# Ledger of designs, part 108: designed miniproteins, single chains

Each design is a single chain, and the fold is of that chain. pLDDT is the mean over its residues in the fold that is shown.

## One batch from the design tools (miniprotein)

Design m3997
Fold by ESMFold2-Fast:
Structure m3997 (fold): chain A 54 residues (1-54)
Amino acid sequence: SPVERLAQALIEAGMSPEEARRIAERVVAADPDGVDQQLPVVVRTVRERLERER
């Protein structure tokens, strides 16, 4: 599924499995058709947000 695909990419980027799934669900809900195309951009954006939260 698009959620699982994006969540796995986020986990590999350093996010916890639970957090990755939460983010993936939000992103897929906003753009379910563009997930594969936007996957690298979303991963980068999420990593940047994680840095800000620290």
Scores: mean pLDDT 74

Design m3998
Fold by ESMFold2-Fast:
Structure m3998 (fold): chain A 96 residues (1-96)
Amino acid sequence: DPLKKAEELFEKGKKAFEEKKYEEAITLYMKAGHVAGDLLSPELESEILYYLGEAYFELKLYEEAIRYYEGALRLNPDNEKAKENLEKARKELEKL
């Protein structure tokens, strides 16, 4: 079941993120998206993109974080956390 495998990979990615293993979290999130492919609901795809943004933000890769937050918002415009963290990422990038 590709969707079940994607959800398991996504949860494993979130655990890696909680452990501050941000590069591992990114690889797991990307693998989750790849495994499910066109079977991803817009809501789940938005959530995966949001968590990719979070991991890139923690790595201080703000341009990548912005790209993923914008992707999450294209699929779910009501994601308030993505809106707030997009603004934070833009502000951090301006400090460079």
Scores: mean pLDDT 89

Design m3999
Fold by ESMFold2-Fast:
Structure m3999 (fold): chain A 54 residues (1-54)
Amino acid sequence: MEKAKEQLKKTVESLKKLGINPKEYLEIVRKIARFFGNEELQKAADELLKEEFG
């Protein structure tokens, strides 16, 4: 179950509604996930970056 990706999608949608660019948020999440070794969260952030901005 892709909980990390679904949670990130909901946050991205909320940021878009606030007029905030979610690309910067996703890049920060990816860096934090890498620092803590959270591979699932890294992949989720990378996939969303490619789908929305690749």
Scores: mean pLDDT 77

Design m4000
Fold by ESMFold2-Fast:
Structure m4000 (fold): chain A 85 residues (1-85)
Amino acid sequence: AAAKAAEIKAKLEELGRATAEALRAAGHEEAAEVVRELARLLAEAKAAELAGDKEKAAALKEEYYRLRAEHEELLRAAAEAVEAA
């Protein structure tokens, strides 16, 4: 369980880093930082869920949705700019 949780966490963080790097290369540095943090929160939430820590997983998911909502317009604008390019 712990080994599988670490594997899933690493893969989710890798996907988040790749997305953030692409955004940064396109000049969307602030959106890249937000995406990286969102990916970290999801990776930690999934790892906690797989480890059986449902309370920690729920708290991390709540943080994820809060951060996403706070930066909704920034993330949408960055996504639209990347799609247009």
Scores: mean pLDDT 78

